# Designed miniproteins, single chains, continued (4): the designs that were tried, part 60

Each design is a single chain, and the fold is of that chain. pLDDT is the mean over its residues in the fold that is shown.

## One batch from the design tools (miniprotein)

Design m14065
Fold by ESMFold2-Fast:
Structure m14065 (fold): chain A 68 residues (1-68)
Amino acid sequence: GSDTQITNFDSLSNDTDNPNVQQSAQDSADMIRSGSSVDDASSNFHSSLSDDDFQRIIDDSIERSRRA
C-alpha cells in the first residue's frame, strides 16, 4: 500500500550515500503523501536515476514488500 511505499522511500533516503538518490526518494515519498499514486511516484523517481540503478532499487523494494 501507499504507507508501505512511503516507508520504503524514507528508508532508502536514510540508507543511501548518494545525495541524488536521497533527494529523489524523499520527493517520491512526498508525492505519495500529497495524493499521487505509487506508480506515479516511482516513475518520477526513475526519471531522476539511471535505469540500472533504479531497477535494482525497485527490485529490492518489491522483494522487501513481498517478504513483509
Scores: mean pLDDT 72

Design m14066
Fold by ESMFold2-Fast:
Structure m14066 (fold): chain A 85 residues (1-85)
Amino acid sequence: IEEELAKLFNISVSTVKKYIERIKAGEKVDEKTLKRVLFALATGVINLLQPFEVNFENAKKAGFVTDEEEFKFAILQLYLEHKGY
């Protein structure tokens, strides 16, 4: 899971662990951003099999997100929820 997230986000495994700790500490993406990212996944605008840069560019062009950090956190939150974390 950490290795998969490291590839998805184009960051180190240690940075993924820091993001997970932030989520455990209660950091959350706002509901509106989370819904927009979920809609982008549902419509195929973004795909977890694509590199992070491609997904961020596609989401930004479609008007779903403007902030890279918020986008990373939203995808991580949705991924962890899907895995039952």
Scores: mean pLDDT 70

Design m14067
Fold by ESMFold2-Fast:
Structure m14067 (fold): chain A 76 residues (1-76)
Amino acid sequence: DLPAEALELGRRGMEAYAAGDVEEAAELFGEAGRIAARAAGFPEEAAELVAEAARAHALGDLARAEELGRRALELA
């Protein structure tokens, strides 16, 4: 389903998160989300919002993550 690159970035993100490297995890999850959204047929603008939502979620900003994810779906 997901591109191998997105799966690998997601795995690395989980490892960074478990190690307490939350900022590194956010960047890895953001890139994984962007690649996955593009593979799913989302336009570039929506994929960037998915990346920002994943990053916000990893940083604990759940309200921002929900808002960005909703906006991404509206553009898809």
Scores: mean pLDDT 85

Design m14068
Fold by ESMFold2-Fast:
Structure m14068 (fold): chain A 55 residues (1-55)
Amino acid sequence: SSAALAELEKMEAIVNEELARAKRQYEAQGRLDKARSLEESVNELKAKARAGVLA
């Protein structure tokens, strides 16, 4: 539904902001492996959530 998609987009915006902050912190610490792993995990979960809403 359009309402479910709108709620998903709001949650994605919050998740994206927090992901960006966490990535910058890991990158500042030289932990590029953790920054990449976190981004990959979050993007995978976002893709699954979006697929579920759009199905």
Scores: mean pLDDT 84

Design m14069
Fold by ESMFold2-Fast:
Structure m14069 (fold): chain A 98 residues (1-98)
Amino acid sequence: MEEIERLLREGEEAYEKGNYEEAAKLFLEAARKALKAGDYLTAGRAYQMAGDAYYKNGNLEEAAKLYREAARLFLKAGDVLGARDAEEKARELEEELK
């Protein structure tokens, strides 16, 4: 948990500085650790933040995939509203890619 919180904080700092590739790597590492711990809510949030970082970096297909993964994890955690929001973000990017 302590390491996950540290990775999320470092990822947010990188994102705020415009270092989106570094932010995405940190958020994905946080997501992997959260998954290993069975913390699906934190994993979903971390995948969503990684998706936001890829979106800012212009990696729209990767961002859409990460939003879908976040939605799946939010559903596993019982966060239906979080899942819906993440699915809507993925759908909007898929329409943009057409």
Scores: mean pLDDT 87

Design m14070
Fold by ESMFold2-Fast:
Structure m14070 (fold): chain A 55 residues (1-55)
Amino acid sequence: SAYLEELEALLAQATGSARRHAATVLGLAKREAEQGKLTPEMARNALAAVRAALA
């Protein structure tokens, strides 16, 4: 999905605590997608949280 691709791109750019946070968020989002529970709202919130951590 486009959201998971964006999260992976942010993980590649991140360092330190932001990278650890991005990796955790990506892992949870992948698990939610595998369980059929990932909604567009959840994906947007995950992306926003990672972007905020990088700012």
Scores: mean pLDDT 78

Design m14071
Fold by ESMFold2-Fast:
Structure m14071 (fold): chain A 61 residues (1-61)
Amino acid sequence: LTPEQLAALRGIAQEFGPEAAVRAAKVLLDNPEATDEEIAKAIGVSREAVERAKRRGLEDF
């Protein structure tokens, strides 16, 4: 996983909890080219919510 993907997973864990982060990680491990929309579908949130969580992860980075 890239540093950006790791930051995104941290943001997702912080915003939606560890279960959501595990689902997102599974999507990225199964398909490294997965889009924010595909991750959003897997964890049951909007693409905007994933983008916000990623920004929060990068802010903490």
Scores: mean pLDDT 79

Design m14072
Fold by ESMFold2-Fast:
Structure m14072 (fold): chain A 80 residues (1-80)
Amino acid sequence: SDEEKRSAVWGRFDAAAAELAALMDSLGIPRDQQVALLRDAANRAEDILEANKDASLEEQLAALDALVAETAARVKALGA
């Protein structure tokens, strides 16, 4: 079901968000900025998932993985 697909995708996002938070901690990014970055990523994830709601689970996960990779790259650039 679409609900089961959304649950699976958000579960992957939650795991990725935890890894991003750990990365931000390792780079010394302030907590308020970490919260803002994760909130932005979550909002962008919702927009991407809504745009891809009729797509397969694999396509939705691929779109999410691309967003996570982009966010990780931005985090690394901020920590440099």
Scores: mean pLDDT 84

Design m14073
Fold by ESMFold2-Fast:
Structure m14073 (fold): chain A 61 residues (1-61)
Amino acid sequence: LISQIERLLDKLLELGIITEDQYREMREQIRNSTVTQQVGMALRLIGELIDYELAQRKAKA
């Protein structure tokens, strides 16, 4: 789970959705988090990615 969340963070940083500071903070947080907190973080990041994709689609419409 942690490795998958770290891959999501890498993707969000690459797309410019999060800053380098947010990326470092979230990586440190996830490694010291419970499974419940890790799931919460994953859902939050997926939501941000979905919002980004929807915004891109609206901009093209």
Scores: mean pLDDT 76

Design m14074
Fold by ESMFold2-Fast:
Structure m14074 (fold): chain A 82 residues (1-82)
Amino acid sequence: VDELLEKAKELMKSEDLEDKIEGVVGIAFLALTRPGAVSKELLEEAIKLGEELLKDESLSELQKEELKLAIEILRKELERLE
């Protein structure tokens, strides 16, 4: 569990666009499957990174859809913590 979370955090910090997307999607998947496993601060960081990545015109339609879905999942989890 902690290993998957740490790997997702490392991917978010990567310089590679695909790794960053995988990181954000990974955090969203953990938030969806294990509510409470992701901190409020990390949810906010993942949302911010995901929104920044969506501005990249080189993204495929599939990557855009995956990021949009991940951001929606992350925002829903963040709202539960309020």
Scores: mean pLDDT 82

Design m14075
Fold by ESMFold2-Fast:
Structure m14075 (fold): chain A 90 residues (1-90)
Amino acid sequence: MTPEQVFFEFFKTLGDNLDKYSKLSELKEILSQLGGHVLMAITAGSLVVNGVQLTIEIWLRVTGENEDVRDFLEALAEELNAPELLELFK
């Protein structure tokens, strides 16, 4: 799977399921499963979003220090310089 496909599947899954999953735990489970694919792309050094190379340190900062899904997305949007990610949780 290409890094672009992993990113599109991430956004698609979030968008498609945001209205269906009223429980934060279910959203965390989906993000955890998708995070595995994103983490593999990052470890391969192949994930570039908006010209930013995602590193293990960026991933750990976003996922390891954030327990809330909103905080996770805010940190991810900041690191990727993609503020539109925050619109997914409005």
Scores: mean pLDDT 48

Design m14076
Fold by ESMFold2-Fast:
Structure m14076 (fold): chain A 114 residues (1-114)
Amino acid sequence: GSEKEKLKKELEKLKKEIKELLEKVKKGMDPKKAREKVLKLIEELKKLVEKAKKLGLIDDKTYLEVEVLIGMALLELGVGRVIDSDEEIRENVIRALELLLEAVEILLKAIESS
């Protein structure tokens, strides 16, 4: 349906934004600014996950798997906040972004097969 296609487009857009931010962080973007951007991407992803669940496009197993990855990304960002090193914050932001990419890929595959 049109809601499934809209959700897929929103997830593909989010995937692109995550990939672009990951490349910018690897190329020397301010890690504190990157962290704030990752938090916004997490909030956007959470909304899309809840929408996918409400539309019946993902099962409980997929929902839990994605929520675990989001939780792991939030833990990485929480550890980065306590660390005074910009390089350690950058490494934590990179790991968080990689976890979010995995979550988006899992969602896209599940929605396509629904």
Scores: mean pLDDT 87

Design m14077
Fold by ESMFold2-Fast:
Structure m14077 (fold): chain A 95 residues (1-95)
Amino acid sequence: EKKKRIEELRKHADDLEKSAVEYAKQLGEEGETVLELMRKAIDEMVKNPEKAEEIAGKAYRKLLELSKKHPAADEVANAFAGIAGARLEIKKLEE
């Protein structure tokens, strides 16, 4: 049931992205910047892992700074990690 597992992972990633967006709103403009960087890192992860790691590093450094001001930053970081994991598992299942 690879197809069913892929659909479950896509739904899980979508749910995590919605969660990340809601938490990022609590961080204001800085949260939107982090969310944009996270999305770029995920898009590059399969095609250019080195570039993805650089972009993700920028996002994580910003989230670490923001976590000192608001706990929502940790939730955004956790959602990002979950989305990346789901995307990598989908790639393995599609191969």
Scores: mean pLDDT 82

Design m14078
Fold by ESMFold2-Fast:
Structure m14078 (fold): chain A 84 residues (1-84)
Amino acid sequence: SSPEQVLLAQRVSERAVQEGLLTEEQAEKLHDLLSETPLASLTPQKLSKELGLSEEKAEKVWKLAFDVDVEMGVEALKKAVERV
């Protein structure tokens, strides 16, 4: 796993707990999964199976992970232009 992948895993897991989508225990399992598995290789079905989530919650967590990935991409672009 890359440092960026670990940061993604941390941010997604923390936000999922804050939004009430996951328990802290489920978020720890998600963190481990996201740290070792590229986001592009994850599906809502895999998240449902691995975390014991309903299909609806798995879809929301999956979407959240992609939303965070996009946000991190935007942050990286902003840092690149602000850093000079």
Scores: mean pLDDT 81

Design m14079
Fold by ESMFold2-Fast:
Structure m14079 (fold): chain A 116 residues (1-116)
Amino acid sequence: MLEEIEKEIKELEELLAKNPENAGLLFRLGLLLYSLGKYEEAAEYFKKAIELEEEKNGEKDSNVGLMKFHLGLALYKLGKYEEAIEYLTEAAEINKDSNPVLARTAEEKKKEIEKK
């Protein structure tokens, strides 16, 4: 329900005030904003989460791939199809061995965008 999502957002914002560079919290907040249709805000949080995760664990980390997958979905909702395809391609490549289900889903979504 909407009220439960809004409550979780408030709790995450309070946690982020204490830990502003926590990639996991930024990513979780982005997911909740995406679920509310706030795609621009979601994309900004995903980008920040990606930067922090890349700095800590490197560009080929499976969590970076997961975050890039969701950024691609947010960019698609914003009509930024070329950028969405780029991030979905990177997500598929990063996760091809570590998370083949995510990699396949990213490739399928990319093909959907390219044909429509």
Scores: mean pLDDT 85

Design m14080
Fold by ESMFold2-Fast:
Structure m14080 (fold): chain A 56 residues (1-56)
Amino acid sequence: AEVVAGLITVTDPETGRRYGRFALGSREEVEAAAREAEREHGGPVEVTLRPQELPA
């Protein structure tokens, strides 16, 4: 299975405050985590999927 890094950003609709979460795993696992965050916070969720990068 391909391993991807996902940045999940949730925006609180009342305060406009952003919460960032980094998830690593399969694309399906990252998408599941994003859906969980959406249910938990009830606000807009942004998901960015990209190949895992090792900091040089």
Scores: mean pLDDT 67

Design m14081
Fold by ESMFold2-Fast:
Structure m14081 (fold): chain A 56 residues (1-56)
Amino acid sequence: AAGLKAAAASLQEAEEGLVKRAREATADPSKIDEAKRLEDAAELARQAKQEVEERL
């Protein structure tokens, strides 16, 4: 249980970091592909967090 809560917290932190980096990348047209990859990674982290929370 404690390990799953720590995993959920780590995934939330990862999602927030990826969203911030994606937002910064979208301000630069040369980084549009990087921004899309970061947004996709953030969505995967969000889904993983939801799966972990369901097991708490």
Scores: mean pLDDT 80

Design m14082
Fold by ESMFold2-Fast:
Structure m14082 (fold): chain A 110 residues (1-110)
Amino acid sequence: SIEEALALLEDSRARLEAADPRDLAAVEAIVRETIARLRALAAESEDPEVRGLLERLAAELEALLADARARLAAGEVSAEQAGRDLIEEATALLTAYRETLRRLAARRAA
């Protein structure tokens, strides 16, 4: 449901904001868990618009994880910087999609 999706996004955002960027493995685990939960909600969604939003967010978060790992492997960033970048970029995505879902919920309630 939209309500479950909104709760997931807010919980994930709060966990990322509280995360220690020096623990990249913990930051990545939060993002991976968020992706798994988004995909589970998308699979249960009969609404193609809601499904599409959840699947797009999951794909964008997966791309952020891949980018962070690639930059770290290339020596372009430290593990701490990769953690900070991942927190910032994932939080921005979660915020943007939360606003989109809130607007959709408001239209459905009207």
Scores: mean pLDDT 88

Design m14083
Fold by ESMFold2-Fast:
Structure m14083 (fold): chain A 88 residues (1-88)
Amino acid sequence: SEYEEELKKLTGEAIAFIKEKYPEVLALNNPEVIKRFEELVERLEKALKEAHENIKAGKDIEEALEKAREALREFKEEVEKLIEEGKA
């Protein structure tokens, strides 16, 4: 379905972003920052999983996809902020 393909794209974007940013987070050599990054990744993974389950169940498909997009956007913003604050 078009919704499943869109969710796959969002998941791919999430993986690519994590792959790019994780080395930057590790380079800060701050255990609290690394822990926070890992917590943000877990929250995003949960949100994407819930969206996938709702899409498969045919429940509020458009809302589930929008929530996945919002979760990814918020994740990216929080990670960028975390890296910026960690450099200061």
Scores: mean pLDDT 86

Design m14084
Fold by ESMFold2-Fast:
Structure m14084 (fold): chain A 77 residues (1-77)
Amino acid sequence: MLTSDQISNAFSMFDTNGDYYINAAQVQAVITNFQQSSYSPWHSVMSVYDYNGNGTISTAEINYRFNNSGWRLSSAV
């Protein structure tokens, strides 16, 4: 199961360019790597945060939501 710590680490890995944006293909690559458990919150995160449908996701926006909303991909999910 993915923890908030693993998510933060994964997002840092995605942002190898240091552009503060994550390409949908990069997200899919890590999800495929973690695909030993179906984790539905990842789909919601990708869909919700990609406002313009450009295939890029801001790391700052996702971190803001997780840290301030308290969702942190709870183990109950």
Scores: mean pLDDT 50

Design m14085
Fold by ESMFold2-Fast:
Structure m14085 (fold): chain A 79 residues (1-79)
Amino acid sequence: SAEQRAAALSEEAVRDAREGRELLEKGKETGDIQLINRGIGLVLRAIGDLFEASLLAPDNPAVKKAEEEMRAAGFNIEM
């Protein structure tokens, strides 16, 4: 269902955003451009997945929770 897909995309988005941030911080600390690029890619994928989830089920609690978690983490997701 759209609700199940939106929940799955939201959970994946939060996971990828967290991993991407960890890679970005590690890359900045070590000067590893490949880690920075990988981190950026994961963050962009997370934003895209959350956007898709919001289109599928904007009022779904999992989508709202993911939006709040990413906003609290400093990702600008306001459209």
Scores: mean pLDDT 84

Design m14086
Fold by ESMFold2-Fast:
Structure m14086 (fold): chain A 94 residues (1-94)
Amino acid sequence: SVKELVEKSAKAIVDAIKTAEENGEDPYKVLDANPEAQKALTFLLLAAHAKDYESVKFILDAVKEVATTPKAKQFLEDLKITLRALGVPDEVLE
């Protein structure tokens, strides 16, 4: 189901960010090395392009809750820039 795919995608990205923060690594490095996280990011971008803002907001809110380090916060800001470029409204991103 779409709900299961959204929840799985959020978890994959969140787990990768937590791993990066725990190891003091760049989130991009951990995400790029993780096929499940890459699939999850692809789903997020496809959801944004499809104007499925409920799915985008669910995943983005999950990322916001775990992005506590400067590198993770920078990844979150880069992600917001990408989503805004895909036409996601500021009320979904904020």
Scores: mean pLDDT 87

Design m14087
Fold by ESMFold2-Fast:
Structure m14087 (fold): chain A 69 residues (1-69)
Amino acid sequence: DEELDKLFEKYDKNGDGRISKEEFAELLKSLGLSDEEIKEYIEKYAGKDGYISKIRAKQAIKEALKKKE
């Protein structure tokens, strides 16, 4: 999905294919999630190192959009 790729790349400042939990929170907030929802998604999708991979971030975005519709 072109929109999901662009959204992720906006927050992936280093182009490493992963984002910090803070960047991920900003991304989810842009989708209209509450602070409680953002915390839940970070806990589900963040790796042990505190980063979210592009694949995991795209999965989270798809779930967030599906529940909002």
Scores: mean pLDDT 77

Design m14088
Fold by ESMFold2-Fast:
Structure m14088 (fold): chain A 59 residues (1-59)
Amino acid sequence: SMADIRDQLEAEGAEMARAGAPVEDVVETVRKRAREAGLSDEEIDEVARAVGRAAREIA
């Protein structure tokens, strides 16, 4: 489902942030992957915001 894809992207973003990737790079990578997965622009923005919040907490 789309929710499962979002959860996977959020988890991958958190892993990248934990590995020391800059928040901007994490968000950009997740946006690109979400677009490739066929998410809508609205869904991409929601995932990007969630990933950005999580990455800032990890950093």
Scores: mean pLDDT 81

Design m14089
Fold by ESMFold2-Fast:
Formats: C-alpha cells, sequence, structure tokens
Structure m14089 (fold): chain A 111 residues (1-111)
C-alpha cells in the first residue's frame, strides 16, 4: 500500500488530484503517517485514508463499486483505480457522480 501510494503521488504530482487509500483498520496509522509525509512533498494533492466502513457511502455517491484495500484517484478527467502493484484502471463514472464525489470530499475539509 505505502509504496503504491508514493508511486501514485509522483504520477499525479502536477495535478490537483484527490487520492483515496482504502485500508484495513489496523493499517490506518502506517498509511496516515505516509500521507503526512506525502502532503508535505505534494501540497497540491489531497489525500484520504478510509476503511471498508466508509465504502457504502462513497459507493452510493459515486454510483460505482469501490473494492477494498486499493487506491483511487479522482481528477478532472475521471476516477481511477490503482491496485497494490500500481496497475491503473479507469473506472466508468458519470460526470454528475464524479462531481458529487469530488464536492463531498472537499466539504470534508476543516476550514
Amino acid sequence: MVEALKKVAEEYKDTNAIIIAFVRPEDVPEVEKAIKELEKKYPNLKFYVFTPASRPVLEFIAGVELPENTIYVITEDGLYRVDEEGKREKVEISPKNLKALYDFLKKGDKP
């Protein structure tokens, strides 16, 4: 997970992408620590750590299935799934649902 997350951050370094890591609850501290380091290196990127407990809400907003223990990247061009090996796949999502997901995640920020 952490190595795939670092690779994804480097690939999207020149974008305003939102990067989501779905992890097991026990892995949250390790991944959150890695994200704090990545946020300092890539201040233009936004990072989230979620457990499977958040999956139903995010899947409802996105209108698509979001598999466990993987990375998702949200850009202006779409939604992408990245596995633990760094393999990237575009997820078919409507523009309306993509915007809804983006807005939901942005509203989660404390001002």
Scores: mean pLDDT 75

Design m14090
Fold by ESMFold2-Fast:
Structure m14090 (fold): chain A 60 residues (1-60)
Amino acid sequence: KALSELSLEELRQERTKAMREAGQYSQALKEAPSAENLRELAKAAGKVADYNAEIERRTK
């Protein structure tokens, strides 16, 4: 779904999921440093930022 189609609660849930993914890839990068793990970490962090921006837009 597009971000605009998600409810505020769904955005919070997806943000939590993205934060967990970022944590997992951060740990994976520590255990096995690789360009792939770094790329996945960056993607997960980007998702967290996008969800934070949409939540902030709706709550201000």
Scores: mean pLDDT 80

Design m14091
Fold by ESMFold2-Fast:
Structure m14091 (fold): chain A 95 residues (1-95)
Amino acid sequence: NIEKIKEDVIRELESAAEWLKDKYPEMAEKLRKLQEEIKNATSTEDLINVLQEAIKLLREAVEKLKKSKNFDDLLTALWLSGMILYLEKIIEKLK
């Protein structure tokens, strides 16, 4: 089931990268690199460490987006917040 968790998380981070690519291309690029690190994780501990880095980056994105007056940015912040909760739940299950 670790392979399925990796696939599900990679798909979620792909969505985040697509949502951020136009306004925050550097953050999208960092998410792409984290997808590669997730794919290459060989242990549960390595996977947890990469997921924690992803959560940190997504929290930074949320903070930037929620300062926007643009409704689409605020929606993206809401969706990313949901993704953070999902990743935290995955980490708890992997412990």
Scores: mean pLDDT 87

Design m14092
Fold by ESMFold2-Fast:
Structure m14092 (fold): chain A 89 residues (1-89)
Amino acid sequence: PETRPVEATAVQSGPHTVIRVTVTKDRPAEARVILKGEKYNGALEPVVASETPTTTELWVAFDVETSQLIKEQGIDSIVKEVLVELLPV
């Protein structure tokens, strides 16, 4: 599987912080988000927000407790790296 680092944008949605990740792909593939950090254990299951043959947008929400830590300490205190794995379909 191909794994590459990506930049992610954090946005607030009610009590939850959501990481938005956009992946460009040259062919149909399943995209999976991998969060690396010391305190990322509050991440919820990723949701596919939009998909085209060349682009997948994934949203990863954090639970309320982890979202509060992100608000107080910044996303970098929880997530050090965001990777996307592309799997052939």
Scores: mean pLDDT 72

Design m14093
Fold by ESMFold2-Fast:
Structure m14093 (fold): chain A 63 residues (1-63)
Amino acid sequence: EREREEEIEKLTEYFRKLAKEVGKKLGISEKTVEAVVRYFEELLRRGDFERAKLIIDHIESLL
């Protein structure tokens, strides 16, 4: 599932950018932001795309 792996990487990178912006705004450590990004990537790898999309929508609302 190489196409799925590429999509997971793309969504994870996009989420990392959003999470870093929110983390900077809220004063959250870079290590904590990376831990949250790892959790998000695991959701995508488990096929839980619906929950991952809801997380993105929520974090976008904080920007």
Scores: mean pLDDT 79

Design m14094
Fold by ESMFold2-Fast:
Structure m14094 (fold): chain A 99 residues (1-99)
Amino acid sequence: SALVAEVERRVRTMREVLEAFERLAKSQNEDDFLLLSELFLGAMREWGRATGVPAEDIEAMIAEMEQAVRTLPIEEAMRKMREIAEELASRALEIAEQA
């Protein structure tokens, strides 16, 4: 369907943005990493809304990412954020396929 194709394109863009964020994060101190992460979390929230993911699911996933950023070392936080971003992508595709 056209909706599935659109969500697949958005997933590809999200993965490119995530890869760019990971490259930038590796060169940052803790304070800059926290600021950069806040910008990324905002982008992920908007991405979830644009793909039709329910607000409750988006906020739960963002809260997990935010906790990881605050509690884990940068490399571990980045791995956790990638896992959650892929979960968000899977949820968006599931919703698009059911529409």
Scores: mean pLDDT 83

Design m14095
Fold by ESMFold2-Fast:
Structure m14095 (fold): chain A 87 residues (1-87)
Amino acid sequence: VEELVREAFKAYQAGDVDKAIALLEEAAEKASKLEKALVLAALGQLLYANGDNQKAAEYLREAARLFEELGLTELARELREEADRLA
């Protein structure tokens, strides 16, 4: 997961947003619950920046669900509010 996140960051800095998104999606599949929530939140933000508001909202809502399951209720609320603004 950590290596995939580092590679995603490098791709983003090189201007390859599509590759960064793909690497973060792969990282989410391999992650612990907390790591998955963080990666999905990052995916939501990247997709929003890339103009894909519908997918951004989906990933932000999934991240919020996982943060709520982890007891991070305020963070979950903030992410849901952000998602509702997008779609």
Scores: mean pLDDT 81

Design m14096
Fold by ESMFold2-Fast:
Structure m14096 (fold): chain A 76 residues (1-76)
Amino acid sequence: MKDAELVRKYLEAEIKKNSKDKKASEIMQKVLAEIDAGKLREAARIIMETNGITSEEDIDAAVKAMIEVAKEFEKE
């Protein structure tokens, strides 16, 4: 499976667990839209910017972390 599809599956599962917060759900829907467009870096940027992190190095690290977490989720 492509990395974007893997990350999308993981995030869909997390949204189901945490769907009580409408603001968090809105942010996650924007993240999913960027993933669907093949823009993993922009998806990571949205998450990082909501936490006040704007450095390109940290965004790159977040993309790698998202892919790794999604791969572990797929194995289980």
Scores: mean pLDDT 71

Design m14097
Fold by ESMFold2-Fast:
Structure m14097 (fold): chain A 63 residues (1-63)
Amino acid sequence: MTVTGGEIDGQPAALVLDGNVGLAIPASPENAELNAEAQARGDARLAEQRAFLAEHAEELLAA
């Protein structure tokens, strides 16, 4: 199956394709809250990853 981001009538939606069946799930206010939580977690993880890479970059670039 394949899941892609998209929009339906200008509204955000997730498109799920499974063989010959396509399912479009429009974003709802409830899903928007879950998406905001996922985004916040992603941002925190990216900040952690950047700090990790900065420490490793010092080892690589400070030689």
Scores: mean pLDDT 56

Design m14098
Fold by ESMFold2-Fast:
Structure m14098 (fold): chain A 79 residues (1-79)
Amino acid sequence: GPSAAELERNRAASRALVEMQLAIGKGDLETAKEHGVRAYEADPDSWDRWMQQAIEAARKANDQETLDALEEVREAALK
């Protein structure tokens, strides 16, 4: 099974990703950027997959506010 270090990293990544999602939903861009950077640093592959799905969902919903927020978080994480 995964090592203790891998489990801790996975938990940290999952927590940061959830906090980022909640902040985006509340329109709190600064908090979303902070957690987005942490989520990306902890697990960039999972972050990329989530981001692609979130962008596609927002496009289907015609939710420009969420699309703009996702782009700002992505730019902050990829500095």
Scores: mean pLDDT 81

Design m14099
Fold by ESMFold2-Fast:
Structure m14099 (fold): chain A 71 residues (1-71)
Amino acid sequence: MFMSEEEQEKLLEIWRKNYGLSDEQVEKIRKLIEEMKTSSPEERVELVAEILSLIYGVPLEKERENFESLK
């Protein structure tokens, strides 16, 4: 799935507002989303798990397992 820069910024604003993320955390997530735009489907699963781990403070491995089980 590809996201436009505008969609990314809107999503990051929503997460910052709703989850109380710092500007530094938002910037880290933005970089991961940019990487995800050019990644293979397999690589995107790993990047999504990293993003969710940063937002919710949940261990990376658990988020990756949850995402895989949704297939």
Scores: mean pLDDT 68

